Designed miniproteins, single chains, continued (2). Designs and how they scored, part 27

Each design is a single chain, and the fold is of that chain. pLDDT is the mean over its residues in the fold that is shown.

## One batch from the design tools (miniprotein)

Design m4915
Fold by ESMFold2-Fast:
Structure m4915 (fold): chain A 84 residues (1-84)
Amino acid sequence: MEEVEELRKEIDSLENPKLKEAMKTAFDAAERMIERHPELRERIIEVLKKFIDKAKASKPTTDEQIQALLDEFFAELQRLLEEA
């Protein structure tokens, strides 16, 4: 719970408002997946951390770059479901 709140704060610290909204969408999807699959909680949190770090490192500035990051995130979550 504390770890999830820390990730929410990391997202809120993002300077780009479109990236922030995209990452909030990713966060909400991750939370819903944890509710349905609590056994995957640790792995879902790892994926969320990974993509927040990627956003900070790659500094996506265009809508296309932000959408590509979201698409990769959802693909990773889907892969997690299929391997569980």
Scores: mean pLDDT 79

Design m4916
Fold by ESMFold2-Fast:
Structure m4916 (fold): chain A 72 residues (1-72)
Amino acid sequence: SEEEIIELLKESGLSEEEAREIVKLLKDGNHLQAVLRLLEKGVSEETIIKILQLVGLSEENARALVEVAKQL
């Protein structure tokens, strides 16, 4: 749920406003942009993978997306 993602992001050191911006990107289908912002904010790869799984990606697809983002 959106609430679980917000809580997980806040536990990772993001403000509520930053967490809501990430949720908006994910809801709009902008998964790559969301991952790029999370990496820039210093969120761990494992936390990013969990968030992507919460929005419906498989673990394999979530890991692949994080690796693509790290190469940009």
Scores: mean pLDDT 88

Design m4917
Fold by ESMFold2-Fast:
Structure m4917 (fold): chain A 85 residues (1-85)
Amino acid sequence: FEELVERHIAELEELLAREKDPRAQALLEEIIEDLRYIKENPTVEVVIGQILRLMGLVLDEKDPRLRALYERALAMFMEILRALP
């Protein structure tokens, strides 16, 4: 579980380092912090709460590039949910 979360954080940090759009940078930083919170609080309720929040953000986001980042985060959180200890 911890290794999976750390892998996702590392992948997003690499993406953040290459990102030029400040809106996308802020979004990536938020997702990384959400993953760190899950790592410290690895419960079904925490992960499901984040999944529901991200689903709402995907539905409300009109920018296709930012929406794709939220969709990527949602996929990562779904994978983490399946791997919970």
Scores: mean pLDDT 79

Design m4918
Fold by ESMFold2-Fast:
Structure m4918 (fold): chain A 98 residues (1-98)
Amino acid sequence: SDRVLAAIQAALEEAEPLIEELIKKAKEKGDTRAVDEAEHSRSELETGIWLAQQGQVDLAVYRALHGLNELAHAAGRLGDLDSIDKANDLAAKLQDIS
């Protein structure tokens, strides 16, 4: 639905500065796994947008939620509790729409 597409787009827009900040922190700490998880979270959200555009609504939500969970995991690896909360809030918001 248009609502799901808009919700995943909003989630990516809200997640993007968080993804960039976590990639920066991970690179500064030499945590290549946290870099990979944060970068993959972006790819999962972008895949969710593409799937929603194809009408694959359930799979789009699944992939977007997976991306937000990876972002929370990257934040957790870096000890960034505020960023875990932000990623989880975005996931909860998306779950409520699906």
Scores: mean pLDDT 90

Design m4919
Fold by ESMFold2-Fast:
Order: sequence, then C-alpha cells, then structure tokens
Structure m4919 (fold): chain A 80 residues (1-80)
Amino acid sequence: EIKIETKIEYDEAADTLTRTIKVGNYTIELVFTPDKVTITFTNSDGSTKTIEIPLTDGRTLSEAVELAKKIINEEIKKEK
C-alpha cells in the first residue's frame, strides 16, 4: 500500500502557493507564483530534480497545471 499525504501553504505577501505531495518515500513540491510553476522531486536517497515552467501571456495557469500533472506522472512511473 502507498500512502499519499498532501500539504498546501499560501503566502499572501509573496503571492505564492506551495503544494507538497508525499508518495511513499518520494516527495513532490509544487510552487506556484504569478510568473512560474516550480516542481521539485525528492527521491528516497535525498536526490532532487527541479523543473521550472514559465507562465507567459499565452500560457494560462490551467495549462501549467496540466503540464505539471504530466511531469509528475512520468517521474512516478520511473520509480517502478
């Protein structure tokens, strides 16, 4: 069985939403700012991988969320 734990924090001063997802020994941190989405993957050995998705005039928040979901699913599949 894999336990999934989620935590959401919002910082009004920085206009930043941080979502942390723990899946087994894998941690995924999503940081949403008005101009970009930052995804940080932490493996059980403590190694990290960071991906930044810039938000431009032609890219909506919903498109950034869809890209984040695809990246998360691909990284989780690699953990098999």
Scores: mean pLDDT 69

Design m4920
Fold by ESMFold2-Fast:
Structure m4920 (fold): chain A 77 residues (1-77)
Amino acid sequence: MEELLELEEELLPKYIEEVRAAVAAGEDPLLAKARAGIRLAEELLRKARELGDEEAAREAEEAIAYYRERLAAAEAA
């Protein structure tokens, strides 16, 4: 859990900046946020699997599913 928190704290500012840059470049804010969220959650899932932290892995899978649903809804619009 501690290593996952450290990774999240390291990655979160980078993904926030990535979203800001994408939006400034004219990308849809909803799509930019959803894509960044999926990438962050995928990184956390991979790390959780490496650590054998099944609870953290489940939380990351739920986050990925949440952002994927948002992307699917936006793409269907």
Scores: mean pLDDT 78

Design m4921
Fold by ESMFold2-Fast:
Structure m4921 (fold): chain A 55 residues (1-55)
Amino acid sequence: GPAALAAQEAAVRDEAIRRAKEVMDDPSLTEEQKNAEIVRIADEYRARLAALRAA
């Protein structure tokens, strides 16, 4: 993206943080499930950043 890359990266980061908070605050999840979901969120975040930087 032209001059919007920083804004797109910030939006992707903010989404990842929001999802992580929802996972940590979910009383239906075990600590093992929370850890697994946080790892998935982190992996997806890194992949999305790489895709934005490659485009």
Scores: mean pLDDT 84

Design m4922
Fold by ESMFold2-Fast:
Structure m4922 (fold): chain A 101 residues (1-101)
Amino acid sequence: SLAQLQQQMEQLIAQAVQQIEAYVINGDFRSLYRVAQQTLEQLVQIALQSGQDPGDVIQQFRNRIVDMLKKLVDEGKISRADAERIAGMILLIGTAVLSQS
C-alpha cells in the first residue's frame, strides 16, 4: 500500500541520517558517500513505485541531513564550512541518482 511505502521511506531516511551523523562526526566521508548514494537510490525506486515525485523525496532526505548538520554546527562538533560541503555533496549525489532514473 501507499502508506506502507511511505513508512518504508521514513524508516530508510531516519536510519540513513543516524548513520551519516556518526560518519560526519568521525570524518568518515567515504562511508558517508556510500550510505547517502545507496539510500537515495532506494528512495528513488520507492518513489517511482508509489507514484511520488523522486525529486520531492530527495529534497525530504536533504532537508533531514541539513537539519542534522545545523544541529552539529550549533553543538560545535563541525564547522559551518564542513556542513556546507557535506550538504553540497548530498545535493550532487541526489542529482546524479535522479539523472540515472
Scores: mean pLDDT 88

Design m4923
Fold by ESMFold2-Fast:
Structure m4923 (fold): chain A 78 residues (1-78)
Amino acid sequence: EVAALTARLTELAVEIVRLAAEARRAADPSALEARRAALQKEAQRLASRLQDVATPAELEAAFAAVEAAAAREIARAA
């Protein structure tokens, strides 16, 4: 479960960064911003679930992986 939650959070973090970059370039970003907000809400739910089931070490590793993936996508989108 922890690995699956971490993988999904990583996917959401990358997609949120991607949508933010697309919204900055869009003539009408409203749909992209709405999609991003929905994914952020899903990520918050999964992060809460991860906190309930993961050990402190697993949480540290999971959030480090998510941050690293988001940072890579930010660098790619820049």
Scores: mean pLDDT 81

Design m4924
Fold by ESMFold2-Fast:
Structure m4924 (fold): chain A 61 residues (1-61)
Amino acid sequence: LPEAVKRLREAGVPESAIRAVAYAGFTKGPTVGLKVAELALELHRQGKSEEEIRDAVIKAG
């Protein structure tokens, strides 16, 4: 999961969304954390806002 978090940060994903990804990984395990990390990256590449990305990660986790 730390590697996925670094990847999101390097890609410019908002910190609040990255924090939500890390929290999901902590509470539900690394498999869920990695899935929502991929979701966050996809939404960021689609141009979704910080709040949309964060909320989607929270909802999916």
Scores: mean pLDDT 81

Design m4925
Fold by ESMFold2-Fast:
Structure m4925 (fold): chain A 76 residues (1-76)
Amino acid sequence: SVEDIVKKIREAMRENKPINEYIPEFDNEVAAKVAEYLGIPLTYISPNIVPLPRSADEETIRKVAEIIYEHIKKKE
């Protein structure tokens, strides 16, 4: 669920661990979609990081989680 993805994003951010340890399906394709949504260069994003500032609000985190969730569903 989107809420499960939100929880995983928050855990990765809190522990400073690669996002793909929590979401194995996080790849370069979804990283590009997240970069486009956030308006940041793709070079700042990799499957090993969450490209969210510490100041990211709940709405931003939720929207990023929705992008990731849709990507996972597309792969199923």
Scores: mean pLDDT 71

Design m4926
Fold by ESMFold2-Fast:
Structure m4926 (fold): chain A 55 residues (1-55)
Amino acid sequence: SEEEIQSLKNAMKYVDLTDEEIEEAIEAYKTDRRKYLQFVLKIGEKIKEKIRKLK
């Protein structure tokens, strides 16, 4: 959905991914589930570290 794509963009920007990496991850979300999963794991680790420092 568009809401999911927007949430994904916001998460990737939050962890300082480049615009190119963000577009690649969104394309993977639509076309390549395995590649998308690798992005999710990478983003999740970066988000977890940022949240841990905020709490």
Scores: mean pLDDT 76

Design m4927
Fold by ESMFold2-Fast:
Structure m4927 (fold): chain A 71 residues (1-71)
Amino acid sequence: SLVEELEELSKADEETRRKGIIELAERYSDSEFFSALNKVKDEEFQKEARKIYLDYRVEEGIELIKEAVFK
């Protein structure tokens, strides 16, 4: 499950966690991701994962806006 994948990432090294969070962000909706993340009992991991997720979504959003505005 997504919760189990996140729990496995919480035990991994920093680079593996970062890459894993980005891959999950590509596969799951925002609501699915944050619902699952809130079930992981690791507050520091939740903070790190939220930051990685939001930074990734902001970069994706900027790219989509550029494509929409300049078409």
Scores: mean pLDDT 80

Design m4928
Fold by ESMFold2-Fast:
Structure m4928 (fold): chain A 74 residues (1-74)
Amino acid sequence: PAPLSPLSLEERARLVAEKFGLDPEAVIARVREAHARGASVYFEYDPERRSLLMHLLSRENGVFVEETVEIPVL
């Protein structure tokens, strides 16, 4: 990891995917889709489910909309 450099959301998605043994291109593609919609993306690991949760937060007509995508870690 780069300890002091700010990382782009896509670079953070790649590092998270590599850490959990996921396909980084698939995770990055999801992040790019969210970014194209103007959504903010953040990741959460759920140790109880052993899954990576990707949260998308966007604004539609003045209302905040949150979507969660679950990515199982095998």
Scores: mean pLDDT 70

Design m4929
Fold by ESMFold2-Fast:
Structure m4929 (fold): chain A 87 residues (1-87)
Amino acid sequence: APALMEPIDAAASAEEVAERVREAAAGHPAADEAAAAVREAEETLAAEGDSPRTVAALRRAAAALRDAGLVNLYVATALRAIGIELD
């Protein structure tokens, strides 16, 4: 089963994290910072792939989403897949 088990590829996981953060931030005024950070992460992902810059941008997006109170299990599981821990 390709890419099914340990670990999901970092680039594919970064795409999934960006998608889930964008979904969680959508339509929430308190999530403007998270929406901006995930946009930056999507831009770095498109330009550089799974680079450390992309991961750092995703960390900032996740932290902003957490501060807005919008992190759920759906976002947290994707973050853990790429090695990002919240708290």
Scores: mean pLDDT 71

Design m4930
Fold by ESMFold2-Fast:
Structure m4930 (fold): chain A 89 residues (1-89)
Amino acid sequence: SQIIQQTQNAIQYVDDSIRTGGSSISQAQDHVGDVSNLVSSQSTDQTIRDNVSNARQHVVNASQDRGDQGIQSLRQARQYLQQTQNQLS
């Protein structure tokens, strides 16, 4: 339940960052980091671990590249987090 809640929080901050053009990127990074830490300690599912790792990388890319490229990186991060949420359901 904690992993699901943190994954939902990460999705919300990624969605807010897409909507606002990046104002919540630091919060998205923090929450994706929390999901990554929880998944690393609680999940042995390699697909879940890979999806969260990919989401983290894309949010980091968005923090470095603003504008259209950054927004596309956030959209990719959202897809990986959505896959993580679906697998945890």
Scores: mean pLDDT 84

Design m4931
Fold by ESMFold2-Fast:
Structure m4931 (fold): chain A 96 residues (1-96)
Amino acid sequence: STNERLAEALNRALELAERGRRAVVAGIFRSPRLGGRYVALLLRLERRPDGTLVSEVQTFESDDLEEVLKQHDEFVKRAERLQREEGAEVFIVRLP
């Protein structure tokens, strides 16, 4: 499922952050709490030089799946910029 692929991407991102690397996850998942509605997610993880692990999460929800897909595309573009500019490892989880 998409939720299982997102969980795998999140676990791998956490492993990389624990090793001092920057990781970014751009994904779509279904929220059971929202009646199975799709949610676009951008997660940023990094360990800072002081040893602090930082997590930043942005989500987008809409009744219009096209709006969610458009926001996912924007999150993917942001993740790709972070890969180019900061050397972040990027995980993209798309709909099947």
Scores: mean pLDDT 83

Design m4932
Fold by ESMFold2-Fast:
Structure m4932 (fold): chain A 64 residues (1-64)
Amino acid sequence: MTEEQRAKLEAFADEKEKELVREHIENPDLDPAALRERFREELKKFGKELGLSEEEIDAFLASL
């Protein structure tokens, strides 16, 4: 991936992580595994919009 694609994906991940933390505070009964799966799905969707392959997105997620 390009530096621009990586920077956009990192910024998106940071914003989504903040949203998940806030949502978990508001709804502590939420399953953390379900929140993590939603986070992963949203990152995969955004990464595909940036033109990234599934392998590049999975490598990025593994680096978190």
Scores: mean pLDDT 79

Design m4933
Fold by ESMFold2-Fast:
Structure m4933 (fold): chain A 85 residues (1-85)
Amino acid sequence: SVEELEVRFPHSASPAERQAFLEGVLEAIKYIRQARKYIEQGNIELAREYAKKAVEIIEQLNAAALAVAPDPADLSVATLYIEVP
């Protein structure tokens, strides 16, 4: 199955904050790609573990974004796609 992960990013973020959010998203994407690779190999247990790590990173990024910009109007939303076994 393919599931959608929403990523939130504050519009008013400083360049350093923007870089940190980007680096976090890229880290999550690495885990998403690794999870998919494990699905292709038939390693469902590792696929679930890596998918869970990607979700945890996105949840932490979204919490940080909401702490900086509690008004939803100040947040951009992007969608990542994750394959779940």
Scores: mean pLDDT 82

Design m4934
Fold by ESMFold2-Fast:
Structure m4934 (fold): chain A 94 residues (1-94)
Amino acid sequence: SALDELRELSEELNKLLNDKSATLEEIKEKIDKLFEAQLKVMQESDVPPEVLKLALRADVQVLKKEIEKIYDKEDAEKLFEYLEKKEREMLEAI
């Protein structure tokens, strides 16, 4: 259930980024839901924290690359600041 929710949210975010330009607020909302679902999956798993942290960092890097393709520099930088803040919060929660 939690893993399926995470997959669905990841697909929704990718569609939002690739099919049309979403507002920054729409992207931030999807990021929040994605990170919340990912934290739930992590809390339910017995995978070592170091492995979970590596997976999170990799996911954030992929998302940043997709954002760079779609948004101008100013909007991309705003989303990167948001992602960095959310990544930091998640890493401390793991």
Scores: mean pLDDT 79

Design m4935
Fold by ESMFold2-Fast:
Structure m4935 (fold): chain A 79 residues (1-79)
Amino acid sequence: GTLRVALVDADGRRLVLEVPYDTTVGQLKEAYAAATGVAPEDIVIAGGTDESTVRDLAPGFPDGATVEVGVALKGQPVP
């Protein structure tokens, strides 16, 4: 089973990833970094540690459901 994770930044921009529900927050940071060019260490995902899974962020959501997850950057936003 997979979940669709919508990684939403402070500007309302989103990146939707279809990932197994055992995917970790650390792996989501790596995927977001690869898609956006931001360093993984500058990416903060609320709701868990790097070891937390997407299932932990969305307990009880069925396969194929979309989960919105907030993303913050340690640097200043690009204008």
Scores: mean pLDDT 75

Design m4936
Fold by ESMFold2-Fast:
Structure m4936 (fold): chain A 87 residues (1-87)
Amino acid sequence: STAKGKKGGADGGKGSRDSGELSGKTNDKGLADQSRDGGYYGGAKGGGNDSAKGGSLAFSYGFKNNNKDGMLGGSEASTYGARASYA
């Protein structure tokens, strides 16, 4: 039997950056191809993830500054771009 509260709460949906990725990759790696699942998270999250994370924060600031400083051309489209890129 498995503990419910702790299982769902702890590592809740494997949302934890380090913990979740470790658990997720080990579980999926045993079943699915690393190229498909592992490569998707490993390549993108391992290498590009660091840059993507930092970029998300910087992009959020850019949108705000654009609306504040340059009102001509500052639209919601900018925010959507950041969200889509970050996902």
Scores: mean pLDDT 37

Design m4937
Fold by ESMFold2-Fast:
Structure m4937 (fold): chain A 55 residues (1-55)
Amino acid sequence: ARAAARERILAAAKTLLDLGVSVEEAVRAARVAAKHLGLEDEIPAIEEEVRAYAA
């Protein structure tokens, strides 16, 4: 399901942030994953959630 794929992308990006990866690198990785999984329309929302988690 699209929701499950979206949650997996967010979980992976949050893990990268927890490991000390930069916000820009985590956002870039999330965008690549979203495009690969057909979630390009969700990229703005995913990016917002990743940046909010880092704040």
Scores: mean pLDDT 83

Design m4938
Fold by ESMFold2-Fast:
Structure m4938 (fold): chain A 123 residues (1-123)
Amino acid sequence: SELEKDINDIFSKVKTKLYLKPTGDTKPLTAEEAIKILNDENANPEDKLSVLILLSERAYVLGDKKSSEKFYNKAIELLKNTDSSKFSEELKNFVLAKSIYYEELGNKELSEQFKELYDILNS
């Protein structure tokens, strides 16, 4: 699938280990696991959101603006179609921290994207 191709491309180019839960996971996320989570209709919405945010951010850092926007838009769609109670306070705080982090780096686009995700999570 196009989704599988994009995910494999991002993972092949990242030099850092990716984690589904940066503060709780001891094992790095693999491309195969990310694909499985996004294709499983019964997967935890929090895990799906975490994967989509991670892929959007990593694609952006790699200069792949098209894939970044695609994964960001999928994250927004998931958030608008999911009860906010399905998302942990830890995830909400992580998203807020990312918005602040990118603001401090002068990356207005990523800061505004993370702020929008945070605002929807608290709606």
Scores: mean pLDDT 84

Design m4939
Fold by ESMFold2-Fast:
Structure m4939 (fold): chain A 63 residues (1-63)
Amino acid sequence: EEERERKIEEYLRLAEEDRELSRKYLELAEKSTGKEKQEYMAKAVGYELRAIGHEIDAERLRE
């Protein structure tokens, strides 16, 4: 149980870190134009997908 709780906390921490990175790249995209904006948008989407993956992993451990 204690090991499971630690793993859940780790996944939730990783998800939060991924969401913070996604927000950072969205802000950079908003201040950018052309190809640079497209690249920052792609990175933001990538980190959001990683965050969702970590949240799913945490949720599975709660079962």
Scores: mean pLDDT 83

Design m4940
Fold by ESMFold2-Fast:
Structure m4940 (fold): chain A 89 residues (1-89)
Amino acid sequence: EKRVEVLEKSFEPFIEIGGKTALQRVIKEFLEATKDSPVLDKYPEIVKKLEEVAKGAKIARLPPKITNFTEDDLKALEKVAIKHGYLKK
């Protein structure tokens, strides 16, 4: 959907600047910020894949809890990771 494509494009600059490490940190921080969200329970396979990509990433500070998180945000992160070869299709 158009929403997922817009979110995907918003993550591209982080990958260009910091490469795989930047993407891993973004995914790790996102998962920590949304860990209590029911959306994660609805898409456990995507969450598992994103956790594998973020494996070993360090968070300097815990991000603020995201209250308006949607499945489109989760799908955008998965799509970005797959597109850049960090996650297997």
Scores: mean pLDDT 67

Design m4941
Fold by ESMFold2-Fast:
Structure m4941 (fold): chain A 123 residues (1-123)
Amino acid sequence: VKETLERAKQALLDKNLPEFRKAVEELDKITGGYAGVALLEYLVTGKVPSVDKLPLLAENYVRLMSYFNNNPVPLLRLAAQYSKDPEVAEILRKAAEAARNKVVTSPKELSDIIVEAFLKTLE
């Protein structure tokens, strides 16, 4: 998990779309579809999240977003604010802009929206 998360992070920093897609596909296989939530947590905290706890983490994020009309932008902007890496913070701000019109209805949809937002930062 850690090596795949690090590859995904490095691909975002390098603006390497093909490598990012491969790393996210591997993460989705490992996490049972929670690649986006796992990557977001890793980018903000620097800690590898426990795979078995990812569904609960995603549920907690969805509950937080319910106070903001189910929009993921406040979550991604907070992630950027708490990131100590300026380049990661910039990517998270761009991801927030890419997710501007998204509405989250479920924990797995949140993970998919996070991945889509990161993919848009690479276009």
Scores: mean pLDDT 84

Design m4942
Fold by ESMFold2-Fast:
Structure m4942 (fold): chain A 55 residues (1-55)
Amino acid sequence: SEEERRRALLEFGVVASKLPIEERQKLSQEIASLLKNKTPEEVVEFVRKKIEEIK
């Protein structure tokens, strides 16, 4: 769902605070771009995977 997707993105933002602000902004924009091309489910999975990598 759209709400679930937004929550995942919010969580990502918190975790990505470990990254430099520049990188975080760039990655966030890329994810936003993917929202137009990929399904919500795929976006959530992508974000989850990224979160694990950042940790």
Scores: mean pLDDT 74

Design m4943
Fold by ESMFold2-Fast:
Structure m4943 (fold): chain A 99 residues (1-99)
Amino acid sequence: MDEEFRELLKEMVKGLIEDAKEKKDEELVKQLEEIVKEAEESGDWELLVLLATRYAIYKEEDEELINKLQEEVDKVKKSVLIKYFEIIGDDDVAELLKK
């Protein structure tokens, strides 16, 4: 993953953090900030790929950007997918993936 793409992921997740701040969801803000910090420290950007893709789709970003993000989503580990669905509150999908 190149530096330009990592900066793009950080900017997209920053948008999610700002949306959470406007909704006064302090717990989600802290969780998202921790996820960004953990990715920078570990070099594992897979969770940011999932979060950035969700945000890009929600904001109706251009098709080219969404397609590029989806290509990276296809490479994400099952464990990271489970964590993502737990974060967004889709417990049924998270449980299905654990089987």
Scores: mean pLDDT 76

Design m4944
Fold by ESMFold2-Fast:
Structure m4944 (fold): chain A 80 residues (1-80)
Amino acid sequence: RRVTVDLSFPVGAPIEFVGISEEDLKSVTVTLRLSPDETHVVTANYVSPENLPVKRVYFEGFPRPGEPVTQPARVVFELQ
């Protein structure tokens, strides 16, 4: 089974994807650079009514590091 969390990005901004960090298998932080002096951080958290353990986390819709983010991206929590 999979649970997906869509990430919110500033609309119309020329966003540079900087990096992703995982705090654990329940939380992912995405860092975006909007300008040399401005970064935006978005966190995706796993929430399941069934409290199933997370098997792995992976990403959809992300460009390579350093490329602009121009479309919706999401984090996928794959459950056991």
Scores: mean pLDDT 59

Design m4945
Fold by ESMFold2-Fast:
Order: sequence, then C-alpha cells, then structure tokens
Structure m4945 (fold): chain A 65 residues (1-65)
Amino acid sequence: SAMEAQKAALRAQLAAAEKEKAPLKEQLALGKAAAELAMSQGGPRPREEMERLLEREIAEAEALI
C-alpha cells in the first residue's frame, strides 16, 4: 500500500538522521565526561560556576541534536 511505502521511506530518513546524529551524541558524551572530570578537579566555588557553564554548553549542544 502507499501508506506502507511512505512509512518505509520515513523510517529510512529517520535511520539516516540517527546515523548522522550518532557522532554528535558521541561528542556530547565525551564532552560530559570531560566536564565531570574538570568539575572534580575544581575548588568549591569554581566548581559551581564551571558546572553551570558546562550545563549550559551541554544543553546548547543537545538542542542542536
């Protein structure tokens, strides 16, 4: 049916988009790991400020995905 063909086409497009997003998700995960490491090395006040900045950057990166 036409509907099944349309579903298949949309699934293929979605799969292609997910494949394209996979490297970005990996970069995001690495960014989060680096952020956690940086925060663990920071002092109490610098850590709080750094945490807010990193949360904002992560949120902005996620919005692009």
Scores: mean pLDDT 66

Design m4946
Fold by ESMFold2-Fast:
Structure m4946 (fold): chain A 85 residues (1-85)
Amino acid sequence: SAEERELVIQAADEYIKQLQAWKAKYEQYMTDEEKEEVDQLIAELQELRKKVEEGKITPEEALEKLQELMERFHELKKKVAERIA
């Protein structure tokens, strides 16, 4: 539905903001590879948002991909946190 599409777009926008803020705060503790991983996650979220907006993907498929991208972000945060500790 249109409502479900809007919710996915809003969630993607919020997660992009979270990734950008996290990168800015923790950039000094990150390897070049990890910085690239953050940039890739942002790019994939932007692409997902675009596909949802253009109707190229169902809201259900978009939610599955969004969850996958957020799990990758959580793993990255854990990896960086373990190095800082």
Scores: mean pLDDT 86

Design m4947
Fold by ESMFold2-Fast:
Structure m4947 (fold): chain A 65 residues (1-65)
Amino acid sequence: TGEEGARKAAEAGAAGGGADGGRRSALQMWKSGEPGTIGAEAAAKAGEEGGGSGGHDAFYNGWLS
């Protein structure tokens, strides 16, 4: 199944990928601006529609595992 691979790839990217660092910095900026539940929900939606590519799916499946 793809869930395990996607989760591991996301983790490896965060740990050793400079490109992924930029993405996390953007997410941190959103949290600093709107740390509330509304901010978290808006960030998830924006990532899905305009910036996210698979992190949400990998995160979701990894959490459920």
Scores: mean pLDDT 48

Design m4948
Fold by ESMFold2-Fast:
Structure m4948 (fold): chain A 67 residues (1-67)
Amino acid sequence: DQRQRDIQRIESQIQTIDNMQVGQRMIDQGVSVSDDTRQRIDDFRRFMDQNPDYRDQLRQQLDQIRQ
């Protein structure tokens, strides 16, 4: 029960990261987005530049819980 909740939480975090990375790529390719979306993606980009291993750490945590 707790394990399943932890898995879902980590999967949700990874999915959020993946969605933000898609948004970054779209903006880099010249796709127009709202100012709010652009600001959120810029903030996320800054966070990931400071924490480049964050997604990999989440993935490793997920794999460990599933074992």
Scores: mean pLDDT 80

Design m4949
Fold by ESMFold2-Fast:
Structure m4949 (fold): chain A 87 residues (1-87)
Amino acid sequence: SLGERFVRELERLTEEYIKEVGEKTKNKEAVEELRKKAEEIFRRAGEVLPLELKDKVDSVEAGYEEIRRIALEELRKAKEEILKKYL
């Protein structure tokens, strides 16, 4: 699993982006698509990225920071893509 602090940050940002997409698009499908993309980003962050980064980071903390950076950027891009698609 990811660190508790990181999971909490991802969850809060996801809620913020879902609210923004809902308010801007007023479209249930746009909100559902973002939720689905967020679930995949969370899955990848917890399962795949730690394995890929295992031999490339100097410490556990450095590994979490790299996973955090990747996941937050992917989540931001998912929001932008959905806004572009539905606006």
Scores: mean pLDDT 78

